# Ledger of designs, part 43: designed miniproteins, single chains, continued (4)

Each design is a single chain, and the fold is of that chain. pLDDT is the mean over its residues in the fold that is shown.

## One batch from the design tools (miniprotein)

Design m13473
Fold by ESMFold2-Fast:
Structure m13473 (fold): chain A 97 residues (1-97)
Amino acid sequence: MRVRVRITLEIDEKDRAEAIKKFVEFLELLEKRLAEAGHKVLGYVSIEFREEDGKFIFTVEMEVELTGSEEDLVKAIEEAAKEAGLKVVKIEIEPLA
């Protein structure tokens, strides 16, 4: 099943370059974990950065071919974020059927 996933992440970091580095590490870890879970990343739709109250907010929207459950996808996202040192604010999954 194809889904569109929108992930909103927060990092409590004052240095923009360090925040971007951690976000890139998150994307690399996410792609690895999704592949290990049998999911296929079809592409990135958008990547957005903003600053709010001394925090960096990253929003990534991507299309994924699910070969397992949505729960496995959510776990992969949460584990990648934890390893990269980012907080998951929101995960939205929309079926593309």
Scores: mean pLDDT 82

Design m13474
Fold by ESMFold2-Fast:
Structure m13474 (fold): chain A 70 residues (1-70)
Amino acid sequence: SPVQDAIIAGAERLVKKLAEKNKDIKYSDEEIEQLAEDFVKMVRDVFNVSDEVAERIKERIKEILKEYNK
């Protein structure tokens, strides 16, 4: 739905902005997994998103954090 797409896009923008602001911080793969898990849990608690949408958000957050961790 347009609302679900907006939630995913909003999560991506927020994570990118936070990563850029904290560019001197490097995270382990385990820390990235945990951060993505915690973030998606918060999104699920605030927005009634499906398991499929939650998984998409988790994967996109992990991709963004791994890219900034290089």
Scores: mean pLDDT 78

Design m13475
Fold by ESMFold2-Fast:
Structure m13475 (fold): chain A 77 residues (1-77)
Amino acid sequence: MSPEEKEEIKEKSKKAGVDTAVEAAEKGESLEVAVNKGANAAREVAEKAGLSDEEIHEVISEASPEMYKAAQEVKRK
């Protein structure tokens, strides 16, 4: 897998995680549940695309603060 392919997969995985966390928060889920669902969505996309466990962990670590922030903003409004 090329660096460009990895970047695209990481971006898609992060987007899936954030979108899922926002959707869960909009449906009234807690911040913890929303972020957990987002992390699972990001992991699923990355894993299906063939990223290693280490790379999946990196993606989730990068996406987690963004998922939390996005879900929190939904719940504040």
Scores: mean pLDDT 82

Design m13476
Fold by ESMFold2-Fast:
Structure m13476 (fold): chain A 71 residues (1-71)
Amino acid sequence: LRVTLRPGAAPFDTLLAALRAAGLTVTGMSAEDGRVVLEVTSPLPREEAEARIREVAAAQGYEVVSIEPAA
């Protein structure tokens, strides 16, 4: 999954640790136009993985702009 986020108040390392604790693997990271883009892989079904990503991001004060399939 390709996840686009607006930066939150929490440090980025804290967000990554929280995503990993939730069973999500971050395989790639980039920054573009004041946003953070993450490549995320999970053994969970897509809908469940997307819900978990949104939950974790919100808990860390990050806004999810979009979640798209990885190519």
Scores: mean pLDDT 79

Design m13477
Fold by ESMFold2-Fast:
Structure m13477 (fold): chain A 80 residues (1-80)
Amino acid sequence: SREDEIEALKAAVEFLAEKFSLSEELKQAMLDLIDSNPDASPRELAQLLVDRFKLPTTADGLLWLAEKLSGVKLGAAKPK
């Protein structure tokens, strides 16, 4: 479901924020971007997050992480 997809992406954002010691303000900005684009596909959201916040991953990497953390299928290709 869309709710499951959004929850999966938010879990990936929280994981990256913890792993890379991102500020609470930056983490919240990423979560707000997800919430402000409810009609965007998971891939579009992942690409926006990577591009806008210069995340140390690709859109596919973020989707793969989200799938791994949540078990929700988002269409990710496994990163090398």
Scores: mean pLDDT 80

Design m13478
Fold by ESMFold2-Fast:
Structure m13478 (fold): chain A 94 residues (1-94)
Amino acid sequence: SEEELEELLRLVAEIFVQELLDAARNGDEKTYESAIESLKKFLSTLSPEEQKKFLEILREVLERELARARAEGDEVSARVLEDVLKIVEEIEKE
């Protein structure tokens, strides 16, 4: 169902963002780069409509986590989340 698809896309987005934040906190550049490439590969498996829906959900998750990082004074996480939001914006323009 559409509802089940949205829930699965949200779970994927949550896992992706958590992996990015964990990599950032550990200074693990290779894991960060791998996560971004995995995101691009995942997007390539989706239809155009599913890509649009996933990017919408991903943006929502990133903005939520950015607000949290800023509220907690977590400058490392905030910077990484801002950089990933810029990557998402560039993907949306392509």
Scores: mean pLDDT 85

Design m13479
Fold by ESMFold2-Fast:
Order: sequence, then structure tokens, then C-alpha cells
Structure m13479 (fold): chain A 68 residues (1-68)
Amino acid sequence: MSKEELEKELEELKKKREEFEKQGAPESDIDHLDAGIAVAEAYIKEGNLEQAKLAIESAKRHLEKIEK
């Protein structure tokens, strides 16, 4: 996965985080997403794209649980 693809997925996660916050999602779930986003951003900056991908996938999995 390219850096540009990871940055795009990160932007999509940030948008969904904003939507869930507006819908009154629990603060703990929003905090979890924020932490995952921050970790992914740090790995992208360091060029560790493999770890960035895993962080994004983890955040997406948490997002799926919130939607249920």
C-alpha cells in the first residue's frame, strides 16, 4: 500500500470519527479512534507504512464495532 493510499484512508477515518462524535458516540470510543489515527500518522511520517497500515486496520475494526 502506498503512502498516498494510507493518507487517504486516514482522512476517511477522521471524517467518520467526526460523524460518530456528532451522533453522540461514547467519548471512550472517540478517544480510541483518535489514538489509532495519531499512531497511524506517526508511522506514516517515519515511513513505516506496514505499521501504519496495521494501525489503520485496527481503527477501522473498532469503527465497525461502534456501528453495531
Scores: mean pLDDT 81

Design m13480
Fold by ESMFold2-Fast:
Structure m13480 (fold): chain A 101 residues (1-101)
Amino acid sequence: MSLQQLADQYLQQGQQYLSQGDYVSAGRNYVLAGQSYDQLGDYGRSADLYLQAGDLYLRLGLYQGASYSYRQAGQSYRRLGDHDRADRLFQQARRLDQLGQ
């Protein structure tokens, strides 16, 4: 299986879990898809997927998962040259680190 096929499978699984209301599994699969797209150099899709995962975890009160996801989205935005969005995401991740253990 190629890294592209693996990324696409994680994205499809995440969407399937989201449609079923399994937000934890959806967030996990969006993180795995984001990691795979990041490795492919697709920082735009990576950033979007990490943001979606972060938002899902945040809604569930899973602050460590949200913090990790927003930090990874920030790294992807930095690679895209969007330093302002990256810095805001890093600040949000730091706040969530104070709430989560």
Scores: mean pLDDT 89

Design m13481
Fold by ESMFold2-Fast:
Structure m13481 (fold): chain A 91 residues (1-91)
Amino acid sequence: SLQELIDRIRKLVEETKPTPEEMKAAEGELEAVREIVENPPKTVREQTIAQFVLMAARTELILIAKRQGKEEIAEEINKLFSELDKKFRSL
């Protein structure tokens, strides 16, 4: 499910051992993604906005993993966001 994907991403971020500030940023990004899951996009405009939110979250969380030297985790986060994006595009 989409919620399980978000939970898996959150656990991967925690595995990078982020700073408290990085974890707050990650939680904010994941909350924005969760809001899209609760209100799935139904129009092209809504899908475009959702894509920007997903891109912002994906970028921030990958950067956190990379800053912590966890390249393998960064790649796994990237793959899970690709799966999440594919599911939104199929709505």
Scores: mean pLDDT 84

Design m13482
Fold by ESMFold2-Fast:
Structure m13482 (fold): chain A 83 residues (1-83)
Amino acid sequence: MLPSEERAKLMSEEVTREAKRLIELGDELGVRADVLAGEVLRLIGVALDAAMDESLSLEEIREAVRRAGEEAAERLKRKAAEE
């Protein structure tokens, strides 16, 4: 199942924005590249699932990606604190 062009574009834009935020945070916290890469890949997976869910509005897709980005940021902060 593929998302519509409109949903795919929104997903791509939101994922790019949130991924850049995670990369900047990871650099600031000194997080290992493999840990950061894992969180970015997880974010992409969540965003793709949301974009493919036809029951979600464009706003709900945006909110789902933003929430996934926030959760990823919290995991990176916890990982940095454990080191």
Scores: mean pLDDT 82

Design m13483
Fold by ESMFold2-Fast:
Structure m13483 (fold): chain A 67 residues (1-67)
Amino acid sequence: DVDENFEKLMESSSPESQELLEKLHKLMDEVGEKVRQNPDLDIEKLREEIVEKLEEEERRKERERLA
């Protein structure tokens, strides 16, 4: 179960990682919906790109919070 795995990850993760995981989960749901509407889209590539962007954004956000 995706939801069970997600919840377990949330429990074992830091608060910052939990927030990132929530955003990722929501984005993946949106991407899934877009792929259903546009089957020409490569969902796997989209997911990888989103994860990379989220990691970069989180690193910058973390530095700003600590400043």
Scores: mean pLDDT 68

Design m13484
Fold by ESMFold2-Fast:
Parts: C-alpha cells; sequence; structure tokens
Structure m13484 (fold): chain A 100 residues (1-100)
C-alpha cells in the first residue's frame, strides 16, 4: 500500500508523529467497525468515550479513505483532530495495559 509506505517514511523523519499515527489507526478501525456494525468489546469501550459528532467524523473518514485513499486526507484529519487522536491513542494504550 503506497499510503502505508509514505506514512512509514514520515514516522522515520519525525518520531513525534507516532502517537498521532497510533490514534489515527484507532480512529480508522473504530470508524470501519461502526460503519459495518461489527463492534468488538474494545471498539465499544472506545465509542462510549466519544461524542456523537466525533463518531460521525470517524465514520466519514473511513468512507472517504475507502473511496480515495490519499496521504493528504490523512494529514488534514490529523491537523484538524490532534486532541481526539492523542486521546484515542492513550485509551488504546490503557486498554492494552488492562488486558496484559
Amino acid sequence: DELEEKVEELLEKDPSLRELLLGLSVALDLGRAIASGKMNPAAQRLAELLTEEELEELVKLAKELEENPTLEKLLEFIEKHRELLLRLAAELRALRAEAA
């Protein structure tokens, strides 16, 4: 996936993007789970932490990337939703620590 290769190159140049990229991964997985109705327990817990508007933005992102996956759209989402992405990354790390 050309998009994944470009993301890896960005992470190598700026490791501070790691938490934002983790949050983005969570956002995309959650958006897809909501859009498909296939929610696992971790996805359900994450969805409960978000507002209805935030959940709608995640579903919209997942659909837009399914139609036209570009690095530009991912970077625009990161810039617009930095706090949301960092919050999702922190919650995933907390869930992983609880499950370990």
Scores: mean pLDDT 75

Design m13485
Fold by ESMFold2-Fast:
Structure m13485 (fold): chain A 81 residues (1-81)
Amino acid sequence: MEEVLRETIEAVRKLAGDNEEALKAAEEALRALDEGDYETAIRHAVEAARLASLHQGLSEEEAEMIGEYVRQELLRAKEES
């Protein structure tokens, strides 16, 4: 569970590249994960994915779709459903 959450956040961090806001959001997500605050970790990971997608030149709609995908993957990992 924690491993899947961490791997997903690390992938988003790599996608962020040199975007400082996206990297900061990914770091906040990892901090929350280390503290056991999965809801805060998911929220920051989704924001990082959205910001990273915008930095890569995707539209706001595409960035929202990627953010939702990341949210669903992290929720699934948390619940193991």
Scores: mean pLDDT 78

Design m13486
Fold by ESMFold2-Fast:
Structure m13486 (fold): chain A 63 residues (1-63)
Amino acid sequence: MAVEVVQSTGDTTPKMSEEQRKKAIEAAEKGDIGEVYEILSTSVDPTTAGGTADAVLLSLVSS
């Protein structure tokens, strides 16, 4: 596959968008751990994943 171009995010770690973070938080609020896992696993971003995980944990704990 030829996904090694600057326009393709295949080479760099994809940054999680705000919409993806909101979906992860909503899934956590509903207790859909499987959905949260899929969102986090699909969006491989060590920095954003950390922040999103914290927000998700807060939603779960607050519930």
Scores: mean pLDDT 59

Design m13487
Fold by ESMFold2-Fast:
Structure m13487 (fold): chain A 80 residues (1-80)
Amino acid sequence: DRKERFIAEALILIFGKIETMVKQGVPREEILKEADELIDGLNVSESTKEKMREIVREYLDAVEAGDKEKVQKILEEIKK
């Protein structure tokens, strides 16, 4: 469905920004703020935004830990 594809594409875009910011040494709090601002700007329900915020936090945790397997698992999950 178009809505599910839009949410997946938005998450992939946010994930790319997270990886770039982590590589640049941006603090976790600033990364989460930037991601939250991007999510808040989306035309989706508040319950969908909360789910996206949880996924983003889990993704950031995996990237900061260098857990490449967890990063790939999250990417595969959202593409389904």
Scores: mean pLDDT 83

Design m13488
Fold by ESMFold2-Fast:
Structure m13488 (fold): chain A 90 residues (1-90)
Amino acid sequence: MKEEKVAEFKKLSDELIDRINKLRDEVVKTASPELAKKAEDIAKKGIGQINLLRRAAELYPENADKYAQRAKEVGDKTIEELEKLIEEAK
């Protein structure tokens, strides 16, 4: 049902944003100022895109699956980029 899919997307987006924030904080605490700045910029862009997709799903709940899939792609890419920065900081 579309209501269930919107709720699933909200949960997914909350989990993605939480993961992104935790990884960003890890880079900021352990990395150089240059890497910390990159992590902040990556996280801000990723979270911003996920929030826009959440708003789109609220306006067009029939398309929630499409927006959720796009949010997963954005979130996964953002997480991957942040994990690479954590590795670079070591």
Scores: mean pLDDT 83

Design m13489
Fold by ESMFold2-Fast:
Structure m13489 (fold): chain A 96 residues (1-96)
Amino acid sequence: RRERVLELIREANRHAGEAAKYLPKDEARKLGIRVVAHTIRVIGNLLEERWDDAAADLEDMAAYLQEVAEKSTSPKAKEHFNRAAEAYREAADLAR
């Protein structure tokens, strides 16, 4: 279960990174910092077997990326943000 959650987090982070290529440098940097900070928190909770906390953190990041997708004017960025949000939601469902 943990290995599958980590694989989905990796896929979500890959899509967020692809979306960042279509953003201005400052926005890409802010997104990168937020993704890294969130990933550290989720992995910490998974290592401590705090599954409910990990699921909540993954759902929060999915909601954030969906909001960024809705505000995005780039169709390619929007697609990647929606894919990242979907992967985070799947990871949250497995962590519950």
Scores: mean pLDDT 82

Design m13490
Fold by ESMFold2-Fast:
Structure m13490 (fold): chain A 55 residues (1-55)
Amino acid sequence: MLSPEEQALLEQAGEVVRTETDRDAAIARLEELAAQSTHPGVREALRGMVDDLRA
């Protein structure tokens, strides 16, 4: 089960993707959020978002 803090990180990541028009800035923000998580599944989800933006 994800903690409320980890759920908040995923929600913030989704908002970054939705609102940030600069792709490089969005990637940087997602990497910062990934660094704040200790949960491997959350970090992998955020890395997937970064990879998706780079594709």
Scores: mean pLDDT 77

Design m13491
Fold by ESMFold2-Fast:
Structure m13491 (fold): chain A 86 residues (1-86)
Amino acid sequence: PIVFEPVEAETVRELLEEVASEDNRRAIAAETVLLLLAPAFSEEAKEVLIEATASEDPRVAEAALRALKFISEELYEEGLRRREEA
């Protein structure tokens, strides 16, 4: 079997910080990387994404929701609920 190293919560936090950048090119690049890495996220990284859906920065919240949707429908629903409860 191919061994995959899971993407850590710290990496996800760093990418979400870049998504909040005032530099649109940097923000778009960070969002793209976040989405590409989404299937490899650790359980802790997924928790960071769920919490990020409640971000006051709509770009961060939307990027987190998109990443959750790329992982599973259940996580996407969890993210939507977290955002609505914020």
Scores: mean pLDDT 80

Design m13492
Fold by ESMFold2-Fast:
Parts: sequence; structure tokens; C-alpha cells
Structure m13492 (fold): chain A 94 residues (1-94)
Amino acid sequence: SLKDQIEALGKELIEKLKELGAPEEVIEIARKGVEKVVENYDNEKKVQQIIREMAMQMMELLEKMNEPELAKKVAELLGEFEKRVLELIKEKKE
């Protein structure tokens, strides 16, 4: 259930990134990051590290592409994803 819910949030993130017109390289970073989050969903600290690493990679790539407005929107989506994943993990523990 929790794993399935996190996978669903990851799919939603990828769909929203595609809707924003994010480059395929950003989508690939998201796919790999989501897979790692799903594999580590029992470790809140590790999940936070994975999402931050994903964010750093995406921001670096978008900065090189000179896409500051897209970078801002992607950062907002990643922040929402992190918040929702952590809320699910905390609900399961409590």
C-alpha cells in the first residue's frame, strides 16, 4: 500500500514534468530518483537525501540549458513531491 502510493506520486511527478515540457534528461533523472525513493521508503532520511540529489541534478542541468523559469517550476514540483512522500511515510509510522 505505502509502496504503491509512493509509486503513484512518482508517476504523477513525471506526468507533471512532461506537461511542463521538461527535457528527456530531467524526466530520466526523475524516473531514477523515484525508483530509489520506492526502494528506500522505510528510511525517511535516505528518501530526503535521494530527493535532494535528484533536485540538484535537475537544477544543474536546467541552469546549463539557461531555463530559469522551468527550473523554478521543477523545484516547486519536487518540493511538493517531497512533502507528500514524507507525509505518507509519517502517517504509516504514527
Scores: mean pLDDT 85

Design m13493
Fold by ESMFold2-Fast:
Formats: sequence, structure tokens, C-alpha cells
Structure m13493 (fold): chain A 90 residues (1-90)
Amino acid sequence: EFEKDFLEFLKKYTELGVALVKDPERALALMDEFDAFVDEKLERYTPEQREKLLRFALSYLDSMIELAKKVDPELAARLEAQKARYRARL
């Protein structure tokens, strides 16, 4: 279950990265879907699995924030808020 969810997480995050450059409206929708996915799945994981997921999410968020800053500062600000929430859960 965790491995399948983690693969789906990576897929959604890759899709978000593409959308940040090509389709800002889709990017906003994907950010909301991604946030909801993480919140839902974290409740079902062990502490070790949660830490692993959050750590990778934070690493990818750093890259996405830098990309978003080049495209739309508002998208970057929303990703920074998401990063702050994830850091608070570690």
C-alpha cells in the first residue's frame, strides 16, 4: 500500500512540475489535489513512512519553488506555505 501510494505521489508531483511551466490554472488545481492526497495518506502511515514521504516532498518542493519563482511569484508563495506546513509535521 505505501509503495503504491508513494509512486502515485511521485506521479502527481511530476505532473505538478510540468503544469507550473505550461498551465498555471492546472498547477493550482494540482497543488490542491496534491495537498489533499498527502493529508489523507499521512494518517494511514507509520511514523517512519510519514517521515520518508515528508522528507522527499520537502526536497521536491524546494525545486518546485525555485521553478515557480521564474514563472509566477504567487505560485511560489503558495508552494512555500505548503512547505512550511510539511516542515511543521516533521
Scores: mean pLDDT 77

Design m13494
Fold by ESMFold2-Fast:
Structure m13494 (fold): chain A 73 residues (1-73)
Amino acid sequence: SAVEEVEKFGEELVENVRRNVERLGSVSDAHADLIVARVGAEVRRKAEELGLSEEEIKRLVERTERRVREALA
């Protein structure tokens, strides 16, 4: 489904963040906020392209942003 496709895309972005953090060591809170915002924007764009509702988009963005924050901690 479109939801599953966006979910997978979000998980791929989270994995990329995790790998980058391992290489860099740590990031500042300001840097973390920028990464979260960028990933959220990418997930929103993909979900909009696939025609998901605003409610579905908000849920997927929120979930992926939470996962990114966990990867940055």
Scores: mean pLDDT 85

Design m13495
Fold by ESMFold2-Fast:
Structure m13495 (fold): chain A 93 residues (1-93)
Amino acid sequence: SAEDEALVKREDEALAALAAKIKEFNDPRLVAALNRFLQAAQERLAELVATGDEEAVRKAVERVIDYLKEISKAKSVEEAIALAEKAVADLKA
């Protein structure tokens, strides 16, 4: 659908911005923090998919994209790590 296409574009843009920031900082601690964030996001999305609530899944994907965008705007590697850790805590709540 058009909504799904728009969501995919937003995800692609957020991931591209994040990839650029990862390359800019070149810090393995950030990669480790992002791997923890991705695992938490996958676990939360799997829980929501199991409910069959497509709207809840869409909102969760949008929230994950927002976290990626926030991390991509970080001014330091320490800020990026802190934002990723906060995202993990928020996803587990």
Scores: mean pLDDT 86

Design m13496
Fold by ESMFold2-Fast:
Structure m13496 (fold): chain A 73 residues (1-73)
Amino acid sequence: DLVEEFLRLVEEKRAEEALALLPQLDMDQLNTLLAALPYPKTPAPDDFSDVAEPSEKGRKRAQLRAIIRALAA
């Protein structure tokens, strides 16, 4: 289960490996992870500027990327 693997990598502070899983996640998995991880409901827009073409999936991947960086800090 990619969701469980992603959460384990985040807990283990393996940000690079967690980020490598983002392209493999579907929309349902992205929504599940965003609900499970501690994050504000209104994330800062700064991380969206790094996304060249923000689709719904791309936007949610960018949100998870920001959360991973925050948790790893």
Scores: mean pLDDT 67

Design m13497
Fold by ESMFold2-Fast:
Structure m13497 (fold): chain A 54 residues (1-54)
Amino acid sequence: GVTVTGYLPEGTEFPRLFDPHIGSYLARDPKDRRRVTAGGLGTEEYMRRLIEQA
């Protein structure tokens, strides 16, 4: 899948973005917690959810 990086406001709560059925994942950068990386087979759905949170 494709990896996407975006920015979310500090303190933004994630919806449940992990879906083992589609192999998706989400991680915050430990150096900048606003920076979020998403990827896996569900990348399009992950991109949509990151945009909704930005």
Scores: mean pLDDT 55

Design m13498
Fold by ESMFold2-Fast:
Structure m13498 (fold): chain A 77 residues (1-77)
Amino acid sequence: SSMEKKLRQQIEEDLAFVEEVEEKLRAYEEHRDEIERLRERDPDLGPSVDAAEEELRRDKVRAEELRERVEKLLKES
């Protein structure tokens, strides 16, 4: 049905978001030292780095919630 296709599309989008967040977290950890060097070069970047870290933490929580929701939906299908 059209509604089932929309639900599957939503699940695919949610899983894509989860994967994107996991990749960003990995990239952030991999480039941690470079980010610190940039912060040392430009102290005005401090608040922006802090905001980016906070956004990643929020995105991680969101990704965990979406993954759990998707798993529940797939088990009911």
Scores: mean pLDDT 81

Design m13499
Fold by ESMFold2-Fast:
Structure m13499 (fold): chain A 78 residues (1-78)
Amino acid sequence: SEQQRQQLRQQRRDLALKFGKEVSELFGKDVYVTFQARVGDTDLRFSGYAKDKEAAEKIKKLFEELVKQLQQLEQQYS
């Protein structure tokens, strides 16, 4: 339904904004990171520089959590 589609879009947006906020303080110029995943028919890509190796690992975990949550939403609304 249109209501379910709107709710899915809003939840996806909220998750993306949360991810952006959480990674913003981890950005730097020392360690290049790139991650790719597919959620339903959507390809997700993230590329950037982390401030250090520990920040890079945290960004990876945050990206994996985002992908998992987006996959759960896709299953709920399919």
Scores: mean pLDDT 82

Design m13500
Fold by ESMFold2-Fast:
Structure m13500 (fold): chain A 96 residues (1-96)
Amino acid sequence: SRELEIVKEMTEKIIEAVANNKSLDEILRIFDEGGKQLKALGASQEVLDKYLNYTVQVIIELELMKKNNASTEEIVEEIKSISEKFLEEVAKLLEE
């Protein structure tokens, strides 16, 4: 599925950006690009809603973990966990 390929690529880019301590603006730019690609592909509203929820969850967790002085390694592990759950949810939607 092209939708699943796009979201996998976006999660990989987000994880890499977090690991490299990229700014919030750069991370939001990656999310915006992914959202545009999904919309251009004609992704369903359900897939777009899952993507938006994933974006919000990642941003909230990044800000909370940084505020609590979490290490880059701890932040990366949490974002990987969130990303894996998101990919499973999108894969399930595309099977239905």
Scores: mean pLDDT 88

Design m13501
Fold by ESMFold2-Fast:
Structure m13501 (fold): chain A 103 residues (1-103)
Amino acid sequence: SVPLEKIEEIEKRVNELLKKLPLYQINDPSVPKDDVVELLAEIAVYYLAGFELSAEEVIKWLRDVFKVPDELIEPILKRAVELAKEYGLEKAVEDFQKALESL
């Protein structure tokens, strides 16, 4: 299980990114794709670690709820692997890497 302190650290980062890029703007073509990838990768890590979602459930939320273009799913998952490594979340790294192999 992921420590509560680590979940709170990730949540704080998600909230900081959401202040700069609200969710309703993620599909705006004027928004840099790298900023969208960074935000959604942090949200992916937060959902998987904090709410114990599977990587498949996170991908479903990205596609069905957030309406993320398919072309951004792989970049988001690759960035989520890097972030999970930085946060020291070994199981999250494995779960996102397995999801990438299944794309």
Scores: mean pLDDT 86

Design m13502
Fold by ESMFold2-Fast:
Order: sequence, then C-alpha cells, then structure tokens
Structure m13502 (fold): chain A 79 residues (1-79)
Amino acid sequence: SAAEEFERKRELVARVQEAVQRLLEAIKTLPPSKAAEAQKRLNALVQKLERVLKEGSIEEIEEATREFQAEVERLLAEL
C-alpha cells in the first residue's frame, strides 16, 4: 500500500540521516583542509542519493541507501 511504502521510505531516510550525522561528527575532529574535502565527498554522496529518493522505486531507494551507508563507512575509515 502507499502507506507501507511511505513508512519504508521514512525508515530509509532515518538510516541516511543517522549515517550523515555520524560522519559530520567525525568531520568536526579533522583539520580544516581535511574537513573541507570530507564535506565535499559527503555532499556529492547526498546529492546522488537525493536524486534516487525523488525518482526511484522503493527497491532502487533501498539499494541506494545500502550503497550510501557503505560509502559513509568507507569515508569514516579513511579519516
């Protein structure tokens, strides 16, 4: 149903927001030059994900969310 799809999308958005918050907290601990580069990488990942969230099917949104979380974890490991 539309209500079930709405709730699934809300859950996926919450997972994205949690990942973004974790990365932003890590970025605060970095020197300014590294923080700026990490922020640019995060912004690019968010823009890509937002396009899928707006235009994609629920399956595409779930996959994009998994990829986003994986990329955030990779970025965190590189900091």
Scores: mean pLDDT 84

Design m13503
Fold by ESMFold2-Fast:
Formats: C-alpha cells, structure tokens, sequence
Structure m13503 (fold): chain A 83 residues (1-83)
C-alpha cells in the first residue's frame, strides 16, 4: 500500500493515489482528504468515487473526524501492464 500527502481536493487526492499506486507497482493506495464539515465531506467522498470510477479503480471512503481516508484499489490488469 502506498500513501500520498493529505489534500483538500478529493479529485486530486484520488488521482494522486492512483498515480502513486501505478508508479510503485502497487494494487492499493491510501490518501487522506481534509474537510471542514459534514456536508463538504459527503461531497468529497462522492467526487473521489466518481474519479476512481473514471480510472477503473475501486474507492472506499472512511470518515475519521475532519479527515476522509480513501482506499483506492486498482485492477490487477492495470498494474500488471506496468510490470
């Protein structure tokens, strides 16, 4: 699993996680997104999931206080193409 620096933008955080996983040859990457409130957290989770879907990645989101922990899982086929 690869971790990326915390981001405020969920779309960028998801893209960073996907890029880090691809560059490291890992199937799973973790990213943390900060949010100021509940409503913003919900919007960011939705943005992350949509971004993951566009890249064929599975995105799971868990809220921990003001942080959203994103776990991004790439298809085996996508990682295998780099190796």
Amino acid sequence: MVEVPAEENAEQATKNAIAAALLSGELVARAVVTSKDEQEAERKIEAAKRTGDRFGAKVEAERVGNEIVLTVTLPEEKVEAIR
Scores: mean pLDDT 73

Design m13504
Fold by ESMFold2-Fast:
Structure m13504 (fold): chain A 80 residues (1-80)
Amino acid sequence: KKIIVTGTLTFEDGSTYTGKFEVVSEDLLQSLDDPNLVIGGISEEEAAKLKPGDKVEVTVGNVKTGEVKKATLTVTGVEI
């Protein structure tokens, strides 16, 4: 069963990334718009229970560059 979270990542530097994120494992989401961006800090069960307006502290990794950043995910939608 696919779980897709739509939302905006707000990074510590004030930059933002808006997109759709698919749950790909028990503890990992992947951006559908940029497959190099992976999001940790949310379990599959937590992702399924998110609602529009929810804010979650997450870790964003770039698998190509090896960069790891903290961000807040502001949820705008969840599709199961």
Scores: mean pLDDT 83

Design m13505
Fold by ESMFold2-Fast:
Structure m13505 (fold): chain A 71 residues (1-71)
Amino acid sequence: MKRGRIVVTPDRVEVEVSEGGTARAELEKLPGKYRLRLEADIDGNRVRIEGEISQEEYDALLGPAEFDFDV
């Protein structure tokens, strides 16, 4: 399996993928929450992930929150 990592901080989101390929992440401010969108294209496989984090949870981040994903 190909592996990627997404890191969320109070001021940005970052995404990394192993073994090359492309990935992008977008964080959108909404009333009372943030919406995260992730698109990755790895070895011809396209993955799309969406999630939401509450503003309270986002504001409580003192360091990066890390998530691993497979494609």
Scores: mean pLDDT 63

Design m13506
Fold by ESMFold2-Fast:
Structure m13506 (fold): chain A 91 residues (1-91)
Amino acid sequence: MEKLIKKYKSEVDYLIDLYRRSGREKVAEALRKAATDPDYALEMAKKLGNEKAIEEIERGIKEGNVDLATYRAAVILAKEASPEELEKLAE
């Protein structure tokens, strides 16, 4: 469990840092919140219509592995959503 959490946390931290380095602070903050708040991540995934992220978070909640599911969903959202879509959701 901890090895997987560390892996996906490292991936999302890397993506957050990429957006911060590119001056997209709102995107970075939205992804940071999505990685630590499963309710926020689920709302963001639903607004974007990202079924894979929705399924990941819902499974994590049901199975009690919410931290892993939340980090993994944040990675999915960061890779599949445009920065412009993420900025609009951060407003």
Scores: mean pLDDT 81

Design m13507
Fold by ESMFold2-Fast:
Structure m13507 (fold): chain A 63 residues (1-63)
Amino acid sequence: GQSLGDQERRELARRVLDLLDQGQSLSDAAKSEGTSKGGLALMVGSSSRSDQSVIDGLRSLVA
């Protein structure tokens, strides 16, 4: 697959986190941004399949 640059990863992470803050599930937020929960997990380097681990990774990208 294509690798995203650092800026593109941070922008995607911000948009997904904004959707989560609006009450969307991680899967629905991922779909809204043209990806999947698995795609987000790969982007953040998560070895865990838990939604919380992926969300923590997304927050780390935008910090």
Scores: mean pLDDT 77

